# Designed miniproteins, single chains, continued (4), part 25

Each design is a single chain, and the fold is of that chain. pLDDT is the mean over its residues in the fold that is shown.

## One batch from the design tools (miniprotein)

Design m12890
Fold by ESMFold2-Fast:
Structure m12890 (fold): chain A 99 residues (1-99)
Amino acid sequence: MYSSEDILKDPELKKKVDEVIKKGRDALTAESERLRREHGVPRHIADIAAVAGEMYLLAVLVEANLRGEDPVKILEKEMPKAVEGVRRHALAEKARLDA
């Protein structure tokens, strides 16, 4: 069982992982922007929530690699949960500030 360094040695796997990470980053950024425009979430809260979502996906990648699981498959499965987590966290923090 290897760390994320093994992904860097397989160019096809690295390419697929990079593509899923990019899709996740784009989705987390889009959700952060939507929360700011549509729900009036303060920028710093939306940005922190998006960063937390990206860190969650990186942790999932590391765990998948340690368990010998397909990192692309597990990242694609966990991506919607990361986006929903960003939304829930940001809205909860806004509600706390509004109280």
Scores: mean pLDDT 76

Design m12891
Fold by ESMFold2-Fast:
Structure m12891 (fold): chain A 69 residues (1-69)
Amino acid sequence: SSLSEEQIEELARLSGISKEAAREIVKTVQRHNGVLSEQEIRDLAKRLGVSEATARKAVGLAVALLSNA
């Protein structure tokens, strides 16, 4: 299931990232069925211009939101 715009805004707020970055993280998590390697998280962080810690946090939150959607 897709997350709502409100859920994407909440993900962005909680992770300290832009709404656009949050959308890209959600798409990436869905494409990988909720399982990303450490290298995929690093590549995502580099692509979005955020820290690896921030990307890891946002990925975890996106997995949790999608699991409860």
Scores: mean pLDDT 84

Design m12892
Fold by ESMFold2-Fast:
Structure m12892 (fold): chain A 68 residues (1-68)
Amino acid sequence: MLEKLKKELQEYARKLAEEAGIEEDKETLESAARTLATSVSQGELSKEDAYRGIEKLVEELKREKEEE
């Protein structure tokens, strides 16, 4: 169960990183996805919260790249 959620969130993170043009941060996003999946499995977050967390991180990384 946890492994399936990790895979889903990692694939989502990879897709968002590619679409956002922040592929250099793909490993960071995949790591965050694994952490979020673990939090969901422990009942600390909902699956929806995990997806929102990935989206927020992508936006933060995009802003950093725009600021340089």
Scores: mean pLDDT 78

Design m12893
Fold by ESMFold2-Fast:
Structure m12893 (fold): chain A 55 residues (1-55)
Amino acid sequence: SAEEEERRKKELLEAEIEEGIYALEVAVRRVTGEDPSEAEKRLEEARKRVEELKK
């Protein structure tokens, strides 16, 4: 249904935004010399979520 498609689109967009945010956080932490490990794990989790939502 149109409502289900809209929901899936919103979930995918949200997941893609989160992936982008974590990718930026990893980059910032690397530049500032902060530990990126936790952000890297969150980025991996976000990437898996995006892949899951695409199928």
Scores: mean pLDDT 84

Design m12894
Fold by ESMFold2-Fast:
Structure m12894 (fold): chain A 69 residues (1-69)
Amino acid sequence: SKRDIAIETAKRLMELGVDPVTAAEIAMLLIRSKKSNSELVALSKQLLEMARAGATEDELLAFVRESLK
């Protein structure tokens, strides 16, 4: 489900050092989106790759907001 994808994404972002507030905000944006489960899985993978590459929390939030248009 979208909720499960969002929660797992937030958990993995937190494991990579993203703060809980930012991770929770990203999860809520994913849950409230009109995107399909497959689109959310693809977006989640990109977010995790960005976080591993050292993207800031502001960059992650900007990317997810732009991607969910």
Scores: mean pLDDT 86

Design m12895
Fold by ESMFold2-Fast:
Formats: sequence, C-alpha cells, structure tokens
Structure m12895 (fold): chain A 78 residues (1-78)
Amino acid sequence: EKEALIKKGDSYEGAALIAIKMGDLLLAAKYYEESGKYYEKAGDLERAKRSYLRAADLYESIGEYEKAKELREKAEKL
C-alpha cells in the first residue's frame, strides 16, 4: 500500500531524470508531476513538494507558465 506508492514515486522520479538526460523536458516535467502525486498519496509530503517544485521549474523552462504556477501553489499548500 504505502510502500507501493513510494516505489511508484521513486520510479517516476528516476524516469524524469532519464528524460532530462535525453533532452525531453516536457516528459521530465510530467514524470516529476506523477512522482509528486504518488508521494502525496503515500503521505510523504516533503518528497511530494520537492517533486512538484521540480515539475514546476521544468514546465516554466518550456513556457508552460500557468502549469508551473499551479504546481508551485499546490506545493506551498502541502
């Protein structure tokens, strides 16, 4: 249950790092966003916040300013 959710979060975080290395910043942003959701479901609010902020930074870097703002606001409320 909780352990499986954390493993999912870890898996998406790893996938995001690979996407960054491959230059796919949109895919990396999506993977960090999914990672944040799984950490949030697991109750790991510190890792959820970190993943959401990383996703926001990546969305901002590709011009998705509204999505970046949404994720930063979500992270602040955790």
Scores: mean pLDDT 89

Design m12896
Fold by ESMFold2-Fast:
Structure m12896 (fold): chain A 70 residues (1-70)
Amino acid sequence: MEEEARKLLAEALLTGKGGIEVSPELEEALEKIAKELEPLVEELKKEIGDRTDKELVKEAMKKLAEAALK
C-alpha cells in the first residue's frame, strides 16, 4: 500500500484535493511518507521564507510530490 499512498499524497499535493477516504493501511503508509518528507519540507520552508509567492509554493509542492513518488 505504500505505492498507493505515495500516489495519493502526490495527487493531493498537486491538486489540493483533501476528500480521499483512506484505509488504516494507507493512513499508516501516509504517516511514514510524511516523516520521510519532513526534512525536505523544512528545506523548502527555508527557501521560501516569509515569501507568499504562488510560483515558489507551486514549485515546492511539485518537489514534495516528486519526492513522495520515489
Scores: mean pLDDT 68

Design m12897
Fold by ESMFold2-Fast:
Structure m12897 (fold): chain A 73 residues (1-73)
Amino acid sequence: ERESLLERAEEAVRIAGEAGDIDTALAIARQTLEQLGVSPSLREQALKRIEEALRAGDIEAAVRTLREAAEQA
């Protein structure tokens, strides 16, 4: 349930990130963290780190940050 949602989100963020579509990757990450019940403050902190990683071209760091934030929920 939770893991399946997270795995699909990780794949979608990776695809959008590889395409250079940072806005789409961030939208997917935000929606996923919201659906998993991550608090607004932790969600915004995670999204900032994900955006920084995506803009640096480190797609795997963005995906890892998403998973770590989801695990804190």
Scores: mean pLDDT 84

Design m12898
Fold by ESMFold2-Fast:
Structure m12898 (fold): chain A 100 residues (1-100)
Amino acid sequence: SKLEEEIKKLIEEIKKLETPSEEIKKEKEKALEELEKKIEEARREIEELERETAELLAEHADDPRMSAIIETALALRIIGIQIDVLLEARKKLEELKKKI
């Protein structure tokens, strides 16, 4: 998705930051580790939501309106999870830039 591409760009920008001190280098490494964990958690949350949504869709297979609502709710929740990762990546980048 476009959000996933923007997240990848922010992470690559963090990776390319030149760190003038060992302290800032350690802060950069910690920021990248925290973002990797957040991305892994987001991926697991999305996989769980998709699984739960598949079960709900199976229960409402005869109700096209309910199916549409369930699919829309899943899409919005996935977008929300991706936005949270994007905002954290942006915050980490800006905090590191201010220290350089």
Scores: mean pLDDT 87

Design m12899
Fold by ESMFold2-Fast:
Structure m12899 (fold): chain A 100 residues (1-100)
Amino acid sequence: SLQEFLDRLAELIDETVARLEALTTPENRRVVARVQMTLGVLELALSMAVRLKLPKEEVIRIVERALELLRELAEELPPEQRAVVEEFIERVEELKEEFE
């Protein structure tokens, strides 16, 4: 269950990073970079949580904090890039409901 959640979340992070990279322009590059950094930090934090055998509640808090930051960053993005980030947030919320 936890491993399945983490594997699906890692897949979603990789898909989202690739989609944002394809949509990056000189005008939005700075905000897109901040989104990509937030996704990278989330991936590292989850990897550490697994190695340290952190409880489920801590894993959920890590994910929720990342989603909060991504929502804030999405407000600064043009509609096309914003839709990609919002889709990621929605899919992660669905995965959380299955895992909780």
Scores: mean pLDDT 85

Design m12900
Fold by ESMFold2-Fast:
Structure m12900 (fold): chain A 94 residues (1-94)
Amino acid sequence: SKKQEIARKAVTLGLLAIAAAVEIEMGASPERLQQLADGIRQVADEIAKLAPEYAEEIRKAGDRMVQSILAGDTEGLLAAARELIAVADKAIEK
């Protein structure tokens, strides 16, 4: 179902955010940070397409995750990830 697909993508995004936070703290290269940011942007875009009524809020949170990764901001990354997952959860409740 569409709800199950959103849930699976939200879990994937959460796991990617945790992995990215670890790599940032370990001193990942700018090239690696860009790859992580691109992966998160892709998953966020996929969730936005599945939940069009929340698409703007999802994309905005995804953009903050990308900015946080590129800035090496693990706290900002995890905060933005929690926000995006909360929005995805609202889409599943409908």
Scores: mean pLDDT 88

Design m12901
Fold by ESMFold2-Fast:
Structure m12901 (fold): chain A 71 residues (1-71)
Amino acid sequence: SAALEELRKLLEELVKRGKISEEEAEEILRLVEQGDFDGAERLLVRLYLEGKISKEEANKLGRLIREAEAE
């Protein structure tokens, strides 16, 4: 899906910037691909609370997760 592709690109950018690990990015993508959107959102909230991503980054990622759910 277009939303999943954009989500992957943003997560890869966060990994390249050293903000999150490759394992964290892969876990979010796996959960979305498996239809576990609640699990993906919980990981997103954890990354935000750990100070790894900004509120704006968390909001963008969360929107893409919801768009993938709607497809």
Scores: mean pLDDT 87

Design m12902
Fold by ESMFold2-Fast:
Structure m12902 (fold): chain A 57 residues (1-57)
Amino acid sequence: MLARAVAPVPKTSEDELELLPGDEVEVLEEVDENYWLVRSLKTGEVGRVPKSYLEPL
């Protein structure tokens, strides 16, 4: 599933991914109720992102 960042996503820990608004990601897995594991289509980096910052495409 593809998704897009709707707001700036801060990196607050090593396992998180920083995103700018409009950045598109591939959702790899739901790690818990609050976080998805995603891959940035721009950089290829993988990390956790809060689901509230992402809009499914």
Scores: mean pLDDT 82

Design m12903
Fold by ESMFold2-Fast:
Structure m12903 (fold): chain A 72 residues (1-72)
Amino acid sequence: MSEKEKAIADYVAATILATAAAMGLVSPEEVERFVRDIFGEEVAEKVREAVQNGDLKTAVDIIKKAFEERLK
């Protein structure tokens, strides 16, 4: 898989998990762990806080910015 393909897969997976957590299907802590492994601690903490507050739009925007930085 190319770096671009992996980045897209990671972005899609992180977005699915953030959405699932907003729906109460997974814990915010599980999303934080997954995002930390892909985008690092700072991004993971921000996504966890947004998901805990029910702010899916902010969580997705944070993930999108991290994804765009990987495509530089």
Scores: mean pLDDT 82

Design m12904
Fold by ESMFold2-Fast:
Structure m12904 (fold): chain A 64 residues (1-64)
Amino acid sequence: GPKYKVTAKETLNVAGGEVLTLEKGESIILENVKLKEDGTLEGTLVDTGLRVRLDSSKVEITEL
C-alpha cells in the first residue's frame, strides 16, 4: 500500500506501544494510514511495525 511521510509542524507526542516525541521538522514514515473524524491520524511505522496515533493538525502528510 502507499507510504506517507508525516512531518511535525510543531512538537507533538506520537502514541503507540511506546511514547515517541517528534520535534518540529522531524518526520516518520507511515503505512496503512487512517484519518479519524476527530482529527486523529493512525498508521503503522514502516521501520518498527508499531501502530501509532497522533494529532493530524500538528503534522504535514505527503504521499511517497
Scores: mean pLDDT 83

Design m12905
Fold by ESMFold2-Fast:
Order: structure tokens, then C-alpha cells, then sequence
Structure m12905 (fold): chain A 75 residues (1-75)
């Protein structure tokens, strides 16, 4: 549980850095990994935030269908 939470936080930070560097595809990848680990840890709130950040990056990349799909998973 604690290890999954730590990995979730690590991938969230990596996603944020990739987003700042303009690497939206890599940002999405890291945010999705963060969501997976937060979900394994039972942290539904942080998993939701990670999916919403991935959706934001997908929308900014022009992939509105992926963004919509990720927002549905965040519910």
C-alpha cells in the first residue's frame, strides 16, 4: 500500500515535469501510471486527480476523445 502510494506520487511529479517541458504524450503516460498506483493504494481521490491531469494533457494535445474517456474513468 505505502509503496504504491509512493510510486503514485513519483509518477505524478514526473508527469508534471513532462507537462512543463511540453512533452504532453509523456505527461499523459506518467499521469496514467500515477493513477494506476494510486488506485492500487486505495487512494481514489489522488487517482481521480491524476486521470483529470492526463485528460487535460490529452485535450491540450488535441485528443478530445482520449480526454473525454479519461474524464469518464475519473468518475
Amino acid sequence: MDEDLEKGNLYMSQGQQAYQEGDLEKAIEYYLKAAEYFKKAGDEYSAKIALEQAARAAKEMGDEELAKKLLEKAK
Scores: mean pLDDT 86

Design m12906
Fold by ESMFold2-Fast:
Structure m12906 (fold): chain A 96 residues (1-96)
Amino acid sequence: MDPIEKFAKALVEKFKEQGIKVTKENIKKLLDYFDKDGNGYITKEELRELAKSLGITDEETIDAIFKEFDVDGNGYVDKDKLIEAIEKALKPEDLE
């Protein structure tokens, strides 16, 4: 399974468990919560915290997602690019 698809599935399952609608706005709010500096970028540590909140504890998945989006090796992932990738990985049956 693609790492971003695994991440998107975990997010959907967590949202459904909590009674939260799977929408771009709610996905953005979740990522905004972990973007502690509000700068539009997520560090690898913040991504790890986010992944763990969704039940993803394997470093392989976290590292694979980070490497895909941090192509320059600067230690940051563009939050908007991550949101777009999650939306593309969502199945029609997971959306409201």
Scores: mean pLDDT 76

Design m12907
Fold by ESMFold2-Fast:
Structure m12907 (fold): chain A 59 residues (1-59)
Amino acid sequence: GKAEELKKVLEEIAEKLREIGDKIDEAIEQARKIAKEKGLSPEELGELFLKEVKKLLGE
């Protein structure tokens, strides 16, 4: 029925939102690891984080 179709659509939206959240978390972790290994300043860390987020968003 329509209620079951709506539930499926909502579950698909929730899954996609979780995937986006996971990608953002991965970008943060990646930036932190690289910054720690290279001894980057807070400003350089911020720039690296932005660069990794842009890559995940396809920008």
Scores: mean pLDDT 73

Design m12908
Fold by ESMFold2-Fast:
Structure m12908 (fold): chain A 68 residues (1-68)
Amino acid sequence: SLEEQIALALADWLLEELLRDNASDEEVEKALEAMRQYLLDQGFPEELVERTVEYFRRRWEEARRRAA
């Protein structure tokens, strides 16, 4: 769906920004919570928002494992 494409694109954009900035785990959690709240405020379905958060967490963990 268009909503899913927008949510995943936002997650991908946020991931690249946080990686570029060498964000701390605390900064990542704050940014992730802000993204979650933004999507909910825009009227995105709760199920899609939670899937987007999980998608971000998985990609962030993979990126951090590669850097370790």
Scores: mean pLDDT 85

Design m12909
Fold by ESMFold2-Fast:
Structure m12909 (fold): chain A 93 residues (1-93)
Amino acid sequence: MKEEAEKAIKEAKEAMDRLSPLVTQAEALGTREAIDLVAEAAILEIKAYVSIQGAKRALENGDEEAVKQYIEDLKKTIKELDAVAARMEALVA
């Protein structure tokens, strides 16, 4: 379980790292559509952070069910982060 949680946390961080330069480019565009996508990205980053912290705490407490739930939440959030990144990439092209 620790290895699965660490992998999910790493993948979430990598998704946020891919998103970071696109957020900067979208902010530079200054259009309403770009700013709305930046807001969506910020909300998803907060969700990822909460799930990462929750997974770490659940691991420390030996709560296997909570760890599994946070891993599934992270997997969903990663897909949503990648979808926003694709939309930003299309917008800044």
Scores: mean pLDDT 87

Design m12910
Fold by ESMFold2-Fast:
Structure m12910 (fold): chain A 108 residues (1-108)
Amino acid sequence: DLKEIASLPEEKIRHMLELHVEVAKDPSTDKETKETVIKGLIRLLKSEDPFVRKAAAEALGKIAEGNPEMRELLRKMGAVEPLEELLKSEDPEVVEAAKRALEEIEKG
């Protein structure tokens, strides 16, 4: 459950999100599981913790990287609007993570 991840130390949050990226990028993972992972990551973009917002944006960018099918799924699930909202953040690391994720998702 991705809600439990936000209560962990930063290193463990990063590790757990990397495992979720691996699950979402695995071709053998069913569509329902991929959508559940993406939905959880989109919710974490709205976390009050800047580290969690940054880590979630980075995870979404990694899921989009090199995968046109996943980029389309991320757009359909509404990942773009919350990432664009993060561009207004006062935290430069959150802004950079959101920019990189949007660049990957918006690739043709």
Scores: mean pLDDT 83

Design m12911
Fold by ESMFold2-Fast:
Structure m12911 (fold): chain A 120 residues (1-120)
Amino acid sequence: SLVETAERLAQELKAEIDELEKKIDENYKRMKTGTDGEIGRAAVEVAREAGKAKAYQDLASRLAPITPLAKETLEKAQKVIDKANELIDEAGKRTGVGGAARRIANEEYEKLKKELDELL
């Protein structure tokens, strides 16, 4: 059914967001001990993952009218995005990469959103 398909998709999106959070956590470890160049590169990777999380959040938002399970996916996506933005802001204060990282997040968001829209 449409409801069962939406429930499965919401759970799959939550699992994808959990994998993005793991990648953000790995890059955060690099940022804690890295040079300014390494911190800047790690912040860019965090930004890519934040952009992807935003695209999954947009898809989960479309599932919300069909299944209440989408709310958990939306809440998880928001936590991951907030965490990533905090890390990007801290890296930006030290390295000046904040503007570049935000542009990269938006580019990854638009790319993945388009790919997901073409599959649905």
Scores: mean pLDDT 87

Design m12912
Fold by ESMFold2-Fast:
Structure m12912 (fold): chain A 70 residues (1-70)
Amino acid sequence: SKIEKLEKLYNEEKASIADTQAEIDRLRKEMEENPEKKEEYEFRLNVYTLALGAEQYVRELIEKKIEELK
């Protein structure tokens, strides 16, 4: 059903959010350990932070659509 497809996408997006957050946490730790690479890590953190925001927005859209179909 359409709801089952959306629930699958919701779970996949939730997993992607967890992976992106783990990468952000790893980069923050590496930034603390390697201050000479600060600019490189800040750029990568900005990219992953934007990705996280987009993933969270997509998750919210899927959740809202599931609720509208129930």
Scores: mean pLDDT 86

Design m12913
Fold by ESMFold2-Fast:
Structure m12913 (fold): chain A 92 residues (1-92)
Amino acid sequence: EEERRKREARAYLLEAALLAGQAAKEIPEAKDEYTALAQAFLDAIGALGKSVEEARVYLRKARAQAERVTRIDPESGEKLRELLERAEEALE
């Protein structure tokens, strides 16, 4: 049950990290912002292996970074925030 929720959250976060990494390659002007966001998602995945509480700290950081990229690129930013919401919901 809990392990299934963690696996589901990890899947959403991995998809978000891959999308952010792809956006960094496709949008050179926002490369640094997307690279930082992808790293935040990867950090959250790592924290999930230790504790859900630690993962929530990195998810909050990822949310703040996603809001920043949404100001630059609304379409990709909104999709990334949706994946983040799905990951957070899976952990509840």
Scores: mean pLDDT 83

Design m12914
Fold by ESMFold2-Fast:
Structure m12914 (fold): chain A 58 residues (1-58)
Amino acid sequence: GMSKEELFQTLERMGRDLGLSPEQLREVLEHAERLLKEGASVQEVMTESSKLMMELAE
């Protein structure tokens, strides 16, 4: 399974590939951290963060 460190590294790469601004990427990472604190799995956080990134990118 993906670790928290691997999750955040993956989200940063995805955000950069999608052309997100530093502010947009920060929002995604903050949202991901909140989901983890609410008890979401790494896989669930990945899915929800990907949706948010796609919305922010276009």
Scores: mean pLDDT 83

Design m12915
Fold by ESMFold2-Fast:
Structure m12915 (fold): chain A 65 residues (1-65)
Amino acid sequence: SLEERLEELERELEEAEKIEDEEEKRRRRLEISIELGVLMIEAAVRKAPEELLERLRELEERLRR
């Protein structure tokens, strides 16, 4: 489900934040960002609940920081 995929990306970001190597951390965050972009498009097409869309936007904001 879209929610399960979002929860997986949220976990991946938490794991990425623990990476000490800045280059590896940057690469991991970029990979997560690409997967999130695809998920956001799919969620919009499938007219996902606003609560899920808000969580996707929050994750996107965290990746920009």
Scores: mean pLDDT 82

Design m12916
Fold by ESMFold2-Fast:
Structure m12916 (fold): chain A 73 residues (1-73)
Amino acid sequence: MEEVIERAAEAAREAARALAERGEIPEEAAEKAEEYARAVAEKALSDPEKAEEAKEKLLRMAEEARRFAEELR
């Protein structure tokens, strides 16, 4: 579970960082994106009835965010 949370947070940070490097958002916003993604992932995974579905969705979102970051670079 913690690994999924970290992957989601890292993917959000990379996507936001790519935007910040392009000058589209400030670096502070990139840090906030990581914190926000971590909080959302923790909340989603805290529901025992939805934890497995949430894990799969978070991993997909992380892959999409990482691809988005790569496209910006």
Scores: mean pLDDT 75

Design m12917
Fold by ESMFold2-Fast:
Structure m12917 (fold): chain A 80 residues (1-80)
Amino acid sequence: SIEDLLLKISEEVDRFKGRLLGRSDFDSLNFVEKTYLQVMDYLEQGDIDKAMEILEEAIRTGSPEVQEVARRMLEIIKES
C-alpha cells in the first residue's frame, strides 16, 4: 500500500539524516530534507512519476551523500 511505501521511505531517510547529522554535513542534510518532503508530497498525491523525477534530479546534481539517499529512495519506490 502507499502507507507501507511512505513508512519504508521515512525509516530509511531518518537513518541517512542521522548519519549526515553525525558528520555535521548540514548542507547535505538540508538538501535531503527538502527532497524528502517534495517526494513524500508527490507520493501522497499518487504522482509517482514526479516523485521519481525529483529523485533522479537529486542523483544527477547532488553530493555523493545526497546521491546515496536519493538512489535508496528511488529503489524503494521501484520495489513497491
Scores: mean pLDDT 82

Design m12918
Fold by ESMFold2-Fast:
Structure m12918 (fold): chain A 67 residues (1-67)
Amino acid sequence: MVLTFGFAPTTDMNKVADWILNNVPGAKILFLGRVTLKVEVPKELADDVIKDVTKKFPGVGLLSVSD
């Protein structure tokens, strides 16, 4: 499952990527840009990752989900 997150300009995207890598088993960073993060996560963890990331990091929103 590939998740694409968008960031507000005030959000440190490196901290979001680091949190995912430290807290989500099997996660892989596909793209890290100025305002966009694409991450591959296990399908069974995708909903929890979306909820935790958007709650933990103000200004981060989900842009798309793909298999």
Scores: mean pLDDT 79

Design m12919
Fold by ESMFold2-Fast:
Structure m12919 (fold): chain A 80 residues (1-80)
Amino acid sequence: MSVVELAEKAFASTDPEEQLRLAEEALRYLEKHTDDPQLIETARFHLEGLRKAIENGDTDARRLHLEGLLGIARQAEEML
């Protein structure tokens, strides 16, 4: 499964546990396959934002961070 497929599955999911698991898998994929520190730090920012949004029940922030992670995954796939 590619990093974009992981991020797309997270974005399409309605289950917060599955969203977080897939987002964590996407970050681990990026850490293994790219050496771009800015891209990794941005992915971490969105993963932590997603975790907090889930904890707070903030659906809008949750979607925002999933969209951000998907954007980073697409950017990374062009560079891998």
Scores: mean pLDDT 83

Design m12920
Fold by ESMFold2-Fast:
Structure m12920 (fold): chain A 84 residues (1-84)
Amino acid sequence: MDPAVEARAERLLAEAEAANAAAGLGPGEARSFVLEAEDPAALREQLARLRALLAEGGMEIVREEVFEGPGVVAAVVETRLVAP
């Protein structure tokens, strides 16, 4: 994995977790955030690493929607805690 992509994914996960805590969201509640990349391949790498990090924390991606703009590709990702 590219260290820069990994660092980006880890930062976004930490930001999402902090935002969830600040918003008073509990286990099983969804939180949305945005991943941005220069191209679709970089975005796929960020999403793959984020999924791995989320799985380690007992979280899952429940929604993934990709948008393209001038010079950037973005994805809106919605996550939640997985309770067995």
Scores: mean pLDDT 67

Design m12921
Fold by ESMFold2-Fast:
Structure m12921 (fold): chain A 92 residues (1-92)
Amino acid sequence: MRAEELRERAKALAQEAQAALAAGDLEAAQAALAEATKLELEAMYLAGELKVESEEKLKEVKELLAEAARAWLAGDEERAEELGRRAEEIAE
């Protein structure tokens, strides 16, 4: 799968997340932003912009940052920051 295709889909999902938030649908916004985050990270990995030691570690980073996105939208900044730091440590 091409990185450009993943980025285009991630952009569309991020726009869906914004629309859902504006409509007051937090659950839909969280789902869309989490998926957008995973697709963007996969695109960065395929483009060589994200360095991760293995596909298994990429999966861990994707899940951690997707959960961070959900926490951020729910207003849980502390959880979002903690999950972001853990993902950064794995990505080294």
Scores: mean pLDDT 83

Design m12922
Fold by ESMFold2-Fast:
Structure m12922 (fold): chain A 71 residues (1-71)
Amino acid sequence: SLSNEELAEELKEIVDLLIEEMKEDGVEKETILKAIDEMEKNLEDVAKKYGLSEEEVEKIKKFLEEKKKEI
């Protein structure tokens, strides 16, 4: 089983792969930003399901905000 820290890292990797795929497919910037916003909203459900700490949730939220700057 993955630790909370390992699960958070895996989620970040999945997000990176999805964003890269969207960019390669020529998806519009506004659509990618909207997808990131949806991921951030869904993060609360993932946190509840897998028992992610508030600290790990905040780290993932900061990661998503940094990714928005790269779009």
Scores: mean pLDDT 80

Design m12923
Fold by ESMFold2-Fast:
Structure m12923 (fold): chain A 76 residues (1-76)
Amino acid sequence: SKREEAERLTEEAEEAIKKGKYEEAIKLAQEAIRLDPTNMKAYGALVEALNKLGKGQEAWEVILEAAKVAKELGIS
């Protein structure tokens, strides 16, 4: 399913971050969000990778989007 594929891509993004492959992690996390925009871990991986590359403004925009989605899902 798209949800299971998003979970796998999120795990791959987290592994890419551990290996210092931040551009790869961004692509994997973005694809995970595209497949399942409710996957909060994918937003977390995207924020971390963007911050590692000094893209703090883009990371902040992702945090705001994740917060909006979380509110719509009733997640605090």
Scores: mean pLDDT 89

Design m12924
Fold by ESMFold2-Fast:
Structure m12924 (fold): chain A 79 residues (1-79)
Amino acid sequence: MIKDPTMSPEEAAEEAVKAAEENLEEARRLLEEGAPKSVVASRLTAAMLNAVAAELLSGDKTPLEKVKAEVDEIEAELA
């Protein structure tokens, strides 16, 4: 993956958290609008990947735990 050479690990973690939150918000919006399950699932996957990246970069598991909880809620609505 192409890394931003000016970004610190802390800044990269913050960007990853932001990306995870944006993908969760988009997934909820798509679900509300009746989008196909595959489209919603792709956003949930992107949110989880970014949350994992944030934990690896920061050592803080709180964003990942929050994202997992929200993913579980959205997946329950997809079932």
Scores: mean pLDDT 79

Design m12925
Fold by ESMFold2-Fast:
Structure m12925 (fold): chain A 77 residues (1-77)
Amino acid sequence: SELVEKAERLEEEAREAERAGDLKRAAELYTRAGSYYAAAGKYDEAIELFERALELDPENERAKLGLKLAKEKKAAA
C-alpha cells in the first residue's frame, strides 16, 4: 500500500527527529504518519502515532483532530 509506505517513511523520520531532540518536528512527522495510516484504514497504528505526537506536543491541533477521527472510524469499522 502506497499510503502505508508513506506512513512508514514518515514514522522513521519522526523517530530520527525524536532521537535528535527535535520534539516539535517529531510530533509533526508522527502526525503526518498517523494521517496516512488512517487513510489506509490502519486506525490502531494511526491512534498510537497521534497519541505519541500529543505526548511530544500537547497543543498540536492536527494530532488532536486526527486522534478523534481515527477513534470514531475504528468504532464504526
Scores: mean pLDDT 90

